# Designed miniproteins, single chains, continued (2): the designs that were tried, part 106

Each design is a single chain, and the fold is of that chain. pLDDT is the mean over its residues in the fold that is shown.

## One batch from the design tools (miniprotein)

Design m7688
Fold by ESMFold2-Fast:
Structure m7688 (fold): chain A 84 residues (1-84)
Amino acid sequence: SKAREELEEAIRDAEEGARLYLEASKDPSKAPQVAGGAIRIIGAAFQVALVVRKHPELREEAIEGAKSLSPLAREAILNALKGL
C-alpha cells in the first residue's frame, strides 16, 4: 500500500539522517551537516508517527522497523510514536 511505502521511506530517511548526523559530528567544520542530519531524523520520525496516526494497523510494523535501526534513529522514531 502507499501508506506502507511512505512508512518504509520514512524509516530509511531516519537511518540516513542518523548516519549523516553521527559522521558529521566527528568533524568540527561540519556543523551544517550535523544540523542537516538532526533535521532529517526529526522530520523522518515525525513522518513515521503521522503515517501510524492515520494507519494504526501499521504501528507494530513501525516499531519493528525502528528496532532494526541504529540507536539514534530507533529512539527518535519510538519517541515520536509515544507522542501520538
Scores: mean pLDDT 87

Design m7689
Fold by ESMFold2-Fast:
Order: C-alpha cells, then structure tokens, then sequence
Structure m7689 (fold): chain A 73 residues (1-73)
C-alpha cells in the first residue's frame, strides 16, 4: 500500500504542475475524467487500498486525457 501512496503523491504532483502551467488544459482533462465516473479524491483522503488504487487511476487518467488533448492540437 505504501508504494501505491507514493505513486499517488507523485502523480498528484504532476497533476498540480499541469494545473499551474496550463489550467485550461487541466480543467478539460478533469471534465473528461469526471465524465468517466472515476474517483477524484485526494491521496490523503483515501483510507483503503481500493480507494488509493482509484486515486492513482484517476490521476493517471487526467494526465492521459491532457496528453490526448495536446495531440489534438
């Protein structure tokens, strides 16, 4: 579980950097992730292994959607 928490924190840092550099792209990526009904809570709010795995999946999905949006330009 600790490795998953570390991964989630690293991904959260990447998502926060994306938000800082390109807030419009971040919001568009986040909207697509929310539409897919993925858990969008913070890593510190995740109390179970399944919750932290969903946090990781959601953060990865935000980054993947942002990359797709960049390629569409």
Amino acid sequence: MEELRKKALELEKQVLELKKKDPELFEKALEKVRYKALFTGRPEDAKTKEEIEQVVKSLEAILEEAEKLKKEK
Scores: mean pLDDT 71

Design m7690
Fold by ESMFold2-Fast:
Structure m7690 (fold): chain A 61 residues (1-61)
Amino acid sequence: GSSGAAATVGAGLREAGVEVSDEAAALAGQKASNAPSPAKAEEVREGLLEGGARAPPDEAG
């Protein structure tokens, strides 16, 4: 498996204010790695944001 892809996806989501588990990041990384285009990678990221979005940017409005 590609641990680099998982680390990249997980770090991006966590920096966006979403707490994502290493396991969820690994699955997203694996799915993104199998995607032929960046549009598919964004779809995977958006799915994680919906599933793991517990802390919206309260102050951002």
Scores: mean pLDDT 61

Design m7691
Fold by ESMFold2-Fast:
Structure m7691 (fold): chain A 96 residues (1-96)
Amino acid sequence: SNQAQADQLQQISKEAQQLAGQVTGPIKDAAQQLSDYYQQASDALRQGDQQKYRQLSLKSTSYLMRLLSLVIDSGDPHYDALLKQFSKKVSAIRKS
């Protein structure tokens, strides 16, 4: 249902916000933007707007790629570990 999918996206948004709390600078900004896009996608589904949901889902994927790039560029193994943990949590939520 739209409600169940929206709840999943809201949960992913919260996980991105938790990641943002553990990182700094441009990486923090990217994680916060990712959180915002997942929240917007959740809102779109609650409103029944499947087209907007698809668009925001693609944008979320693009920001996840950006976040990965920024973490690699940082050279920080702690940030790399945090991003990998976030990615695994997102995969688990999507499976539920």
Scores: mean pLDDT 86

Design m7692
Fold by ESMFold2-Fast:
Structure m7692 (fold): chain A 58 residues (1-58)
Amino acid sequence: MEYSGKEALEIVMKETGASPDKAGLALAGALVLLSSTAGQKVSEEELKLAIELAKKMK
């Protein structure tokens, strides 16, 4: 399943309680770690990693 960046950001924020800035940083980190192409849609695996990163950040 794929999400838009906005949808992925909203899901990370809802699941973790992270601020928009922290959720955005976690999402960017997940995309970098999974070597994702810039501007592509967020995959389910990227979203899961972003949620875990946001939880570790706060």
Scores: mean pLDDT 72

Design m7693
Fold by ESMFold2-Fast:
Structure m7693 (fold): chain A 90 residues (1-90)
Amino acid sequence: KDLKIFEETVEKINKLLEEREKEAEKLPKEKRLEEQIKNGVVALVIGVGITLVKKGVDPIEVLEFLKEQFEKLEDKESAKIVKEAIEELK
């Protein structure tokens, strides 16, 4: 049931992004903009992942792609969520 785990993973990342947006509002203008840009990039990466799954790419392959992207972005929290989903599918 790879698709369900992928959808649950997307939901977890979206909840994480909502919490980060609330935290970003507490920051000074310059730091807030940087965090908003980082959060926006994470949202775009998830959007690419959703598009790939809709095109018929294997959900586990897409999750591995998302893990690599979040590691490159140094987003340890998003990478951890995706890594846990990959382990659940094995």
Scores: mean pLDDT 85

Design m7694
Fold by ESMFold2-Fast:
Structure m7694 (fold): chain A 89 residues (1-89)
Amino acid sequence: SSTENLVQQVNALPENKNYYLLPLDSDLASLVTNKGLLTKEQVIAEIERISSLSSKELALETVTASSNVTINGIEIPQGTVLLLLSTKP
């Protein structure tokens, strides 16, 4: 399933101290309940939950933070894996 593919994508990521789930549209942003820094387990739980509630298929891209940045009032340390969550066209 598309959800299983997303979970496998997250599980394939190297172990990291911090992950951050970044929804790219307002509808997905409203479905994210844990808006802080996450563990890999917490990211998987959020993706499974959001995927079950979304009327559209989800896509996931990853970027590592190259410096300390602030996103939506949350301080994101350098080295954090940013998970860019969008809906498929």
Scores: mean pLDDT 82

Design m7695
Fold by ESMFold2-Fast:
Structure m7695 (fold): chain A 119 residues (1-119)
Amino acid sequence: MEDVERARKLVEEARKALEQGNPIEALKLATDALIENARSPVPDPEVTEEAVRLLMEAIKRVGPEKAAEILSQAADRAEALGLTDVAAFLYKLSAEVYEQAGNEEKAEEFRKRADELAG
């Protein structure tokens, strides 16, 4: 499957998961869509925009501690794949969500990771 086509399918599945009241699955699918889109030689900016929109909506429904955990795990996967921009974005978002959870130790850890990757 073409990475962009796979990313578009993951966006559709993430939207459906949110509609069905499965925000944890939606968050995971939205992060998968960002990763697959970034792996394409020509990423689709519309896929990035929609995946980020779905991801932000899913975070609100999952709750901060669990959402931050899922985001940091997705960031680790993106980093392992060499997707520096996506990894930096997801680590930064995980840090912001951990801060909202009152977990300042984890927030600082992932903020530092994001800064290291962003340069």
Scores: mean pLDDT 86

Design m7696
Fold by ESMFold2-Fast:
Structure m7696 (fold): chain A 68 residues (1-68)
Amino acid sequence: SRSLEQFNEFLAEVEKLPDLRRALGTLEALLRYIESQLPNMSPEEQALAEEIMARIRERIAELRAKLA
């Protein structure tokens, strides 16, 4: 399983992608994956996951606005 720190690093790498549609798809897949892993996380990991998910949701909204 990927650690939450690795997810945060991956989020930063996705933001560097030149293809905004690919970036959007990658972030949506990441969000779904984190949501699916929440029941398998410790309370500390769940808190970090919620913070990362909030940032991913904000970035998804920004990318969707740019692609509209």
Scores: mean pLDDT 77

Design m7697
Fold by ESMFold2-Fast:
Structure m7697 (fold): chain A 59 residues (1-59)
Amino acid sequence: MKKKIEELRKKMDALVEQEKAALAANQDDVKAAIQIGSKSTMELMGLEVEIKELEKELE
């Protein structure tokens, strides 16, 4: 379980870096930037929920 939580945290960090790169690539496209931001936010929220559920299983 702890290893799985660590992998999910690393996945969150990777998504943040991917968002930064995607936003940099689309600096002149405001619509694309908004879509990238909303998608990454939803994915990060999903991972945070999964981490919290796994932490509950360890208790």
Scores: mean pLDDT 77

Design m7698
Fold by ESMFold2-Fast:
Structure m7698 (fold): chain A 87 residues (1-87)
Amino acid sequence: SAKAAELTRQLEEAFERGDHRRALELLLELVKEEIKKLAEAGNEKAKELLKEFESLSPIEFFVKVGELAGLSEEELEELRAFVEELL
């Protein structure tokens, strides 16, 4: 979508500047938009995850997104480590 393309460009700029906190904020926004689409399509787990968004840490949120996407335990561990490096 146009919004996802715009967020992706801002994310690239944040990484180019070494602004890891801004990059993390933009990644959260991009993922949140994809989860919104799943919730609008009737995915109840996606709807619950959106409700929890503000109460979850970035690491917890991304792990739950990975679980929703069907990632393996090993892939979830790698995702957690990646997000920790952006904090």
Scores: mean pLDDT 79

Design m7699
Fold by ESMFold2-Fast:
Structure m7699 (fold): chain A 73 residues (1-73)
Amino acid sequence: IEELKKLSKSKDLATRMVSLGLLMRKEKWDSDQFEERTKDLNDEEKQYLLDFYLTLDPSVLPKEWQEIAKKLL
């Protein structure tokens, strides 16, 4: 959890998104928390985050994000 919180603030977009999805699942974020933390993301990025959050399956992510997701899982 502490590691995920640190990684969710990473400057690397892939690391930040994957960590945010995992943290969201661990912390059981409500819709308001999701909206606030994803406000700066575009629709495509939000969709990848939601798909990963629901499945924890790296295969739903873009190729470059899959490597980070596999390392963090």
Scores: mean pLDDT 71

Design m7700
Fold by ESMFold2-Fast:
Structure m7700 (fold): chain A 80 residues (1-80)
Amino acid sequence: SAMEAEREARLAEFRALLERERERRIAEYRAANPDASEAEKARKEAILDTAAAIRGAGFEFNLETPAFRADAERELEELR
């Protein structure tokens, strides 16, 4: 249906924006912390990966829940 296609498109857009945000934050961390060990960098990347996964799941839940669709729309706009 058109509604399902729209939800899938918004979810795909949000996940793509989350991936770009994750890459940006990793680059910023590395630039700000040139003396960080490989272990510290790996831990930061794992934390950012986990945060992105949680945010993605929350967006999907909000998008699928009529009461929270406005929250999903705001989250998408904030990430654009």
Scores: mean pLDDT 87

Design m7701
Fold by ESMFold2-Fast:
Structure m7701 (fold): chain A 64 residues (1-64)
Amino acid sequence: DLLEELKAYARDATDENLVRGMALVDERFGRDSPEARRIRQALHDAAVNGKIDEALAEIEKVLA
């Protein structure tokens, strides 16, 4: 499930998981899609700023 995989990457936002999550989103939606941009921003904010709960909410909102 794409939702659960992306949520797992947000909860454990290592450099490897960030790269995997961003690549998966770009493959599924297209790199320049609004969905891909929103999820990439959420994953980045989880990794860099520790905003895990906000990232989970954004991922759920985009994929609902």
Scores: mean pLDDT 84

Design m7702
Fold by ESMFold2-Fast:
Structure m7702 (fold): chain A 80 residues (1-80)
Amino acid sequence: SDEYKKRLEKALEYLKQAREALKAGDVESAIEYLEEAKRHYPGISRAVDKAIEAAKAGDLERALTIVNGVISGLEQLIKG
């Protein structure tokens, strides 16, 4: 579905914004972007929730690792 692909692309945009916020140490903005990504594609919710938990705990390295994994997974879905 064209609509399904657009939802994946929008979730990916928010995940990339969350990644940049995490790199900048902006935890509050990162969480907002991660919540928006979940709204566009709920299939990532479990992984994104773990990234939010890590970010809230101050484990930005773990949060970034999870977010990068989700980005990679969505990029594969969009290409396939």
Scores: mean pLDDT 90

Design m7703
Fold by ESMFold2-Fast:
Order: structure tokens, then C-alpha cells, then sequence
Structure m7703 (fold): chain A 75 residues (1-75)
């Protein structure tokens, strides 16, 4: 995929994860590891739906975002 397509996918995924985590926090008052994994999955699905980036590349980005969010949650 082009660098522009990958950048667009990352932007869509970041926005989708933020929205999902914000909804989880408003619903329960906290963010859990399960919420992070669900948000990463939602971001993966949205990027696959809205971009032509290969599934393997989207999956790698989703795994990176999940790892970063879980690391931040543990800090």
C-alpha cells in the first residue's frame, strides 16, 4: 500500500480507538484491558472497511496500537 493509504488507515484507527475507549470510560468509569482489545478490534475493522490497505498491514498497526495502549494503562 502507499504511504498515504497507510497514514489514512492509522488516522482512522486512532480516531476509532479513542471513540471506543471514551465510550467505555463513560459507561463504566474505567478502562480495562478488554476495553483496549475491543477498541483495537473496532479500529482494525474500520480501517479494513474504509481503506485499501492489506489486512496484514492493518493487523500489525492494530497490534501496535493495542500494545501501546496496554503499556499506557499499566503505567
Amino acid sequence: ASPEAIEKAKEIMQKTMLEALTRAFHATGRITEADVRAAAEAARKKALEETDVPEEVIQEIAEEFERNALAALAA
Scores: mean pLDDT 83

Design m7704
Fold by ESMFold2-Fast:
Structure m7704 (fold): chain A 87 residues (1-87)
Amino acid sequence: VTREDLSDIEKITVLSDDRLKVEVVEGVHLSNVNALQKFIESLGGTATVSGYRGFRDTSFYVDLSGVSAEDVAKALEKMGFEVVKEY
């Protein structure tokens, strides 16, 4: 997975040790979801996606297993994505 495969991602928020919120430039598309899941799998984890119903939603939630939200966020930040953390 390259940065280009994830180019619709605008912003990532770390909500907990195992949960992210992902905001996209346009509506949530299955290609965005699949690309991010594949990226997380390349880091040794798995991702379950929720919180969207299609083209009207601009964000979704990612629940992680086998990898921490912090490690995923750091990898995405290194690729040039905006990452914010909850206090």
Scores: mean pLDDT 77

Design m7705
Fold by ESMFold2-Fast:
Structure m7705 (fold): chain A 61 residues (1-61)
Amino acid sequence: GAAEQALLEEARARLEPIEREGVRAVLAGDEAALAEYQAKAAAIKEELAKRLGVDPKDLVL
């Protein structure tokens, strides 16, 4: 419904800058920064999955 769609849009907006920084970290060879951005992305997916009542692995963002 509309509530689920709003949560998905919010999560995508939060993930976009994190994914960009993750790509930058890979290109720079910064393993610590990459791990930090991966952890932030995972936390956002876990939060969304909990709110939607689904498994995080089943989320397509």
Scores: mean pLDDT 80

Design m7706
Fold by ESMFold2-Fast:
Structure m7706 (fold): chain A 103 residues (1-103)
Amino acid sequence: SDKEKALKILEELKKRVEETLEEMLKNKASKDEMIEKVRELLKEAEEKLKELNEEVKEIGLEALEDVYRALDWLEKNKDRVSLEQLKQAVLDALDAAINKVKE
């Protein structure tokens, strides 16, 4: 079903974000570089979600918008969070998005 496809897109996005951010942390990437990379990965997932049927696309894009809003908050408040906290906050936002689509 398209709902299962949306969930798979978001779950694969979360896994890719986790793996990418873990690699970036090992390579001493900046918070700005990590935020920019997450934004790129979110945009890729957004394009995949737009190919689904209208009902599922709407729910999936709304869930992804919550992740974009979390990312915007982290960008504005980057000096107030550690690199590890930034990674965890992004992953938590993606978990919330996945749960929103499941409901």
Scores: mean pLDDT 87

Design m7707
Fold by ESMFold2-Fast:
Structure m7707 (fold): chain A 71 residues (1-71)
Amino acid sequence: SAEQEALRRQAAEVEAAIEHVDKAIAKLEAQIEQNKDDPEMVAKLQEKLEELRKERERLRQELARLRAQIA
């Protein structure tokens, strides 16, 4: 059905968004390691990392809902 096709397309878009966020998380984790001697910078990067991890969990929940609706 058109509805099932739309759900599959939305699921694929969310999967791509999760991959993008995972890459951003990996880059921030590397930046934290590179700036380990700068506590102020580490704190700012950790705050950004926490935001991305929350977005990743939101996207994972959205993906699970979409997959549950796909026949």
Scores: mean pLDDT 88

Design m7708
Fold by ESMFold2-Fast:
Structure m7708 (fold): chain A 65 residues (1-65)
Amino acid sequence: SRARTRQVLDAIQQWYRDQLAQTDDPAQQAALQQRMARLDALRAAPSLSPDVVRALYAVYDNLQR
């Protein structure tokens, strides 16, 4: 579902925002900002491949543990 994939993207991006707010390490901040920019690009895409969707769900699952 497109709605579910968007929900997963939003949840992962929120986790990165929360991590950014908690760190003062410039290298970690840069890495998190780069990951967030990648998520923004995925959110703007008209469709995602099944491989990308599976990868996003794997990341989401790891955040729930």
Scores: mean pLDDT 80

Design m7709
Fold by ESMFold2-Fast:
Structure m7709 (fold): chain A 58 residues (1-58)
Amino acid sequence: DKIKREIILEGVEAGLEEGDEAMEKTAREMAKKYGLEDESEELVKQTLEEYERSRRLM
């Protein structure tokens, strides 16, 4: 739970700084690092949702 939240937050941060490709890459790399490769697509999707929400607040 805490690890998944950390992955999402790091992905959103990367996306806000460098765009969609950086967001997706960061989320996938962190999922792999924490042994969550099987959930990487779900984590990328959740990160994209938070990233789009954050962009609307800018």
Scores: mean pLDDT 79

Design m7710
Fold by ESMFold2-Fast:
Structure m7710 (fold): chain A 92 residues (1-92)
Amino acid sequence: APLPSEEEIRNQLLAAIQGLRDIVKEYNLPEEILKKVEEAFQLLAAGKYREALETLLEAIDEMLKVMKDEKVKETLKRMRERLEELLAALEA
């Protein structure tokens, strides 16, 4: 696949951050996970796309440890796979 544009990377990261915020709020997940998601937003705002991606992957891993809803777990796993693909594309 061609390397994604900076705009595409930024838009995908913003969408992931918003989706993860919504899941944390809806399922009353630990505040520490929300702090990681907000850290990723700050990294993205600073143009640190790689660090933002790595921080979001860490947040998803923490969410998967505490999430009890199997359908939401499958959504988180798909988001994780997409973000890993995006990180790999940035490192190519």
Scores: mean pLDDT 85

Design m7711
Fold by ESMFold2-Fast:
Structure m7711 (fold): chain A 62 residues (1-62)
Amino acid sequence: LTPFRTPGAPEEVNELLAKATAALQAARAAADDPAKHKAYFQEAVKHVEEAKAIAAAAGVAP
């Protein structure tokens, strides 16, 4: 999978999307451990939602 990166978005949005991508990869690596998988997936969702909020405030689609 290609790392998430939105052209023209503020650098902070791209940093949060990179963190979300890393968390998703960690979740996939921990697929055999449901608790770790869920924790990493929730971290990824949190970073994506933060990125969307910043992008929306800046008038940029995520």
Scores: mean pLDDT 73

Design m7712
Fold by ESMFold2-Fast:
Structure m7712 (fold): chain A 73 residues (1-73)
Amino acid sequence: SDADKLTEEGIEEVRQAGDKYGPSGAMGAGTRSVGRLNGKANESKDEEVRQKYLEGAKRVEDETKRLVDELLS
């Protein structure tokens, strides 16, 4: 689905930014990706599609937090 694809792209952007710029890069990429996914959820008329975008935003947020904690260790 478009939601799953956008979620996976967001997770990859967080990982790439973390590798290149450290914790601040991961946080920046995560914030932008979560914003995009929440925006798509708000635009969605289908409740099932809306929930997929919201679950995707949570997955990106969780991965961002995990990676930031790892990079600060």
Scores: mean pLDDT 89

Design m7713
Fold by ESMFold2-Fast:
Structure m7713 (fold): chain A 84 residues (1-84)
Amino acid sequence: TTKSITVKAGESGEITLPDGLVYRAIADPFDSNGFLYLVDPETGEKELIAFVLGGTTKEVEYKGYKITLTTTRTELKVTITELP
């Protein structure tokens, strides 16, 4: 399964995957950096999974998912794809 979200600079958004895990994407309003956190829905605790420098693309593998973060001046796009 593939899920994606686009968040505007200064905003955040969440993706819930079929495994029940919640991921929060945050786009910095000043430097266009992007952050992806795994969030515990009961405690609100955050674990940083990926950071992407403003204006760049970063790919990481985490817990059987391929995660792509792409930043522009105005938005952060996160794509999460289940690995085979």
Scores: mean pLDDT 79

Design m7714
Fold by ESMFold2-Fast:
Structure m7714 (fold): chain A 101 residues (1-101)
Amino acid sequence: SKELEELLKKIEEEVEKAKEALEKGDKEEAKEHLRKAAEYAIKLAEIAFKDDVTKQIGEILRVIGLELDALLAIEQGDVEEAKRHLEELVELAKEIVEESK
């Protein structure tokens, strides 16, 4: 529980930094923080579902999909779309923590 909550906090912090970079027009900084948020989210899924390989792989693929959607939006300069996908990543991370207690 505590380890998962700490990872969730790191995901939320990196997502906020990515949003701040987007507001500044810094696409490269936004991508770096997105990558870090996704890495923490993958680690969260690995720990949360260590005893359920099918669920673990499924959640990791969901994280990767959201990372790619956000990355494409950042490249296209669609700040609002990028923010939506970043928020979806946070909601997925919260869902994973809730499922793990």
Scores: mean pLDDT 90

Design m7715
Fold by ESMFold2-Fast:
Structure m7715 (fold): chain A 78 residues (1-78)
Amino acid sequence: SENRKLALEYKEEAEEILKKEGISAEELAEKAKENGDRKLGYAALLLLEEKRKEYIEELIKNGELTDEEIKQIEELLK
């Protein structure tokens, strides 16, 4: 996927911007959309996907979610 290739190529630049500006990946995605910056936009969305996946994996590991809730979340994140 071209979008995934762009996201991976600009991931490090997006991470540096988040660190330097102290903003969230959501805020970076919004900023990229406003500026028409497709490269940073896709990179920010990839960072959001990774962060959400890590958060869900932590909730599963801690036993805070039921099997039914896990299934519903996985369907929402497709």
Scores: mean pLDDT 76

Design m7716
Fold by ESMFold2-Fast:
Structure m7716 (fold): chain A 62 residues (1-62)
Amino acid sequence: GDDKDFTRMLNLLEKEGVDKETIERVKKLIEEGRYSEAANLATASLLRVIGDRLEPFLKELL
């Protein structure tokens, strides 16, 4: 049952612009039962993508 929700989450990470290498790392952690590490990596990656989208904004102010 849980596999379907994880697959949907991984697809969302790809859609939001998280790199494939990071997504594959999250998949590996899930397969190994390391769910807290998988969640932490997914969250950190999403925050990084948001930060990258704000960086051109900050560069325009320079």
Scores: mean pLDDT 76

Design m7717
Fold by ESMFold2-Fast:
Structure m7717 (fold): chain A 80 residues (1-80)
Amino acid sequence: SVDEAYKALVDTINKYTTPEDAAALIQKVEDLLSGRISSSEFLEFFQEYVEKNGLDNPNALKVAIALGAFLETLRRALGE
């Protein structure tokens, strides 16, 4: 469900960030969902965050996949 997908995404964000950083990331997700920013702009923001934390692995891709799954679930729930 949309609620489960959103909670899973938020949980993933919270595992790697402080509450303040999590709030900033969630705000970017909301900006993406409202159409204020593009997916590529969101990914650029996240990539900079990962680079600053010294993570040199596909974690950004995993978060992007989880976000994509959430967005597809949301689109189906609202598009039908």
Scores: mean pLDDT 67

Design m7718
Fold by ESMFold2-Fast:
Structure m7718 (fold): chain A 76 residues (1-76)
Amino acid sequence: SMEAENKKAQELLEQGRRYMSKGDYELAIKLFTEAAKSSNPEIRAQSYRNLAIAYKVLGDEEKAAEWQAKAEALRA
């Protein structure tokens, strides 16, 4: 169901944030990328924002800007 799919995507976001806190940015990016496949636009926007933060921490300013722009487009 869409409810179960949304719960799974939210779990991926939470786990990704935990890996960010531990400094495992590569694993966090994998989890956020999976969460970004959600049909829920709020979960997608949160996933894109977290991807932008992860890439910024890794020093990839170009990728960080791309993901930030995608997150902002979902609010427009």
Scores: mean pLDDT 87

Design m7719
Fold by ESMFold2-Fast:
Structure m7719 (fold): chain A 62 residues (1-62)
Amino acid sequence: DKILEQQKIDELIIQVAKKLLAESKPLEEVVKEVHKELNELYSEEELTERLIKLMAKHLVEE
């Protein structure tokens, strides 16, 4: 299921971002780390946009 794979990717993005932000890493470092974890499935620009959207959603729904 493409939709399930995308949901798992989004969850991985959030998990890595939360972990790195807890370590006080800058957003630029978070984007680079997620980019490596996803084996370059997204460009850094697309990943930055998606990460910001997912983080904003997660912050509101906590």
Scores: mean pLDDT 69

Design m7720
Fold by ESMFold2-Fast:
Structure m7720 (fold): chain A 85 residues (1-85)
Amino acid sequence: MEELEKELKKLLEEIKNDKNVSSEKLRKLEEVTGKILEILKEKGDYEKAIELLRELKKFYKELGLEEAAAVYEHAIKLIEEALKK
């Protein structure tokens, strides 16, 4: 988990500093994010999962990647709906 969080932070910093956003880096970011979310789901740490998804939604919006941001918005809604029960 800690290694995945460090890898996520490194990828976010690298993408933020790139003049041209690499599709390979975006794909790797999605893979690392998916692994973190899966671990958080297994542990029942949904608050941390929602916080991570909100940060990624903001990050993708700042990059102009509105379709990717919408995917994270949908994921947040699914987790919030599950927590209402």
Scores: mean pLDDT 76

Design m7721
Fold by ESMFold2-Fast:
Structure m7721 (fold): chain A 95 residues (1-95)
Amino acid sequence: NALVDTLQSVLGLSLDKATQVENTILSIGGQPAVNHLVAALEAYQNGNDKEALKHLYELYKVLGDDNFKKLVKELRKIDISAASIFNIIANLFDV
């Protein structure tokens, strides 16, 4: 599973926490949201901050304001590191 594997390798999440993050994102934004998050995390790991921000913005566009805020809140309950990646977008887009 691309998202679970990327969350474990990039953010250091356990399998259980990575699986909870995936289930949360799937329930709120579906497979398109998962795809953009995987792309953002891989770009971030490769040092491509511009590409990472582009994919986080596309994720935000897929979710909308209410679902984006809900996602950040739910991710903080699972792992603070998983939630922190979305704080950059929240700050940039005044969400």
Scores: mean pLDDT 78

Design m7722
Fold by ESMFold2-Fast:
Structure m7722 (fold): chain A 57 residues (1-57)
Amino acid sequence: AADASAARIQALWAERDRHLERGVEALKNGDLETAQEHFARAERLRAEVHALSQADA
């Protein structure tokens, strides 16, 4: 059963989307440093999802 892997991937996607949203809001407020940090975290979460997808049977 891949339930645990699927749940983890879904949680990582949700966390990535939240960071993208916060990054966009920071950008709208002119906070470029905060926006960059959120976008960097979103990219790391994307890489984690990719790694898990490659490891799944």
Scores: mean pLDDT 80

Design m7723
Fold by ESMFold2-Fast:
Structure m7723 (fold): chain A 58 residues (1-58)
Amino acid sequence: MKALPETKAAADRSGKAAFDTELARWMERLGPKQAALAEEYADFAGRLSRNAASVMEP
């Protein structure tokens, strides 16, 4: 088929939908990794708080 102007709009729309679908699948597959990341973040936040407290000992 010839490249129609509508094809570009459809491709752009498909790309956006594909990205959204891929993100959802990523979130599902990242379930265990996200849990580990949340744990790492909590640990990092704890270390930051301790470090700040260590500098500001009243």
Scores: mean pLDDT 62

Design m7724
Fold by ESMFold2-Fast:
Structure m7724 (fold): chain A 81 residues (1-81)
Amino acid sequence: MSDEQLIAELISLLRLAKKEKASHETVLNMLEQFLQQLKDDNASESVIELAEKVIEIFKEEVKKGKSTEEAIDRAIELAEK
């Protein structure tokens, strides 16, 4: 799968989580499972680094007291750069 397709899957995962009004813990678990799958499938270093950065920004936004939806939006913005 191409890097662009993997990034599109990550964005789709985040959009689905937002639509389903997933909890902070559910979104984090989904993102961590996606990252683990990328590592298991030997995805490119750039895609793995992007996924790790998306997880980090999501955690930071939640720590700042942002809603799960706002944290997802920030994560999507980072992935769409």
Scores: mean pLDDT 85

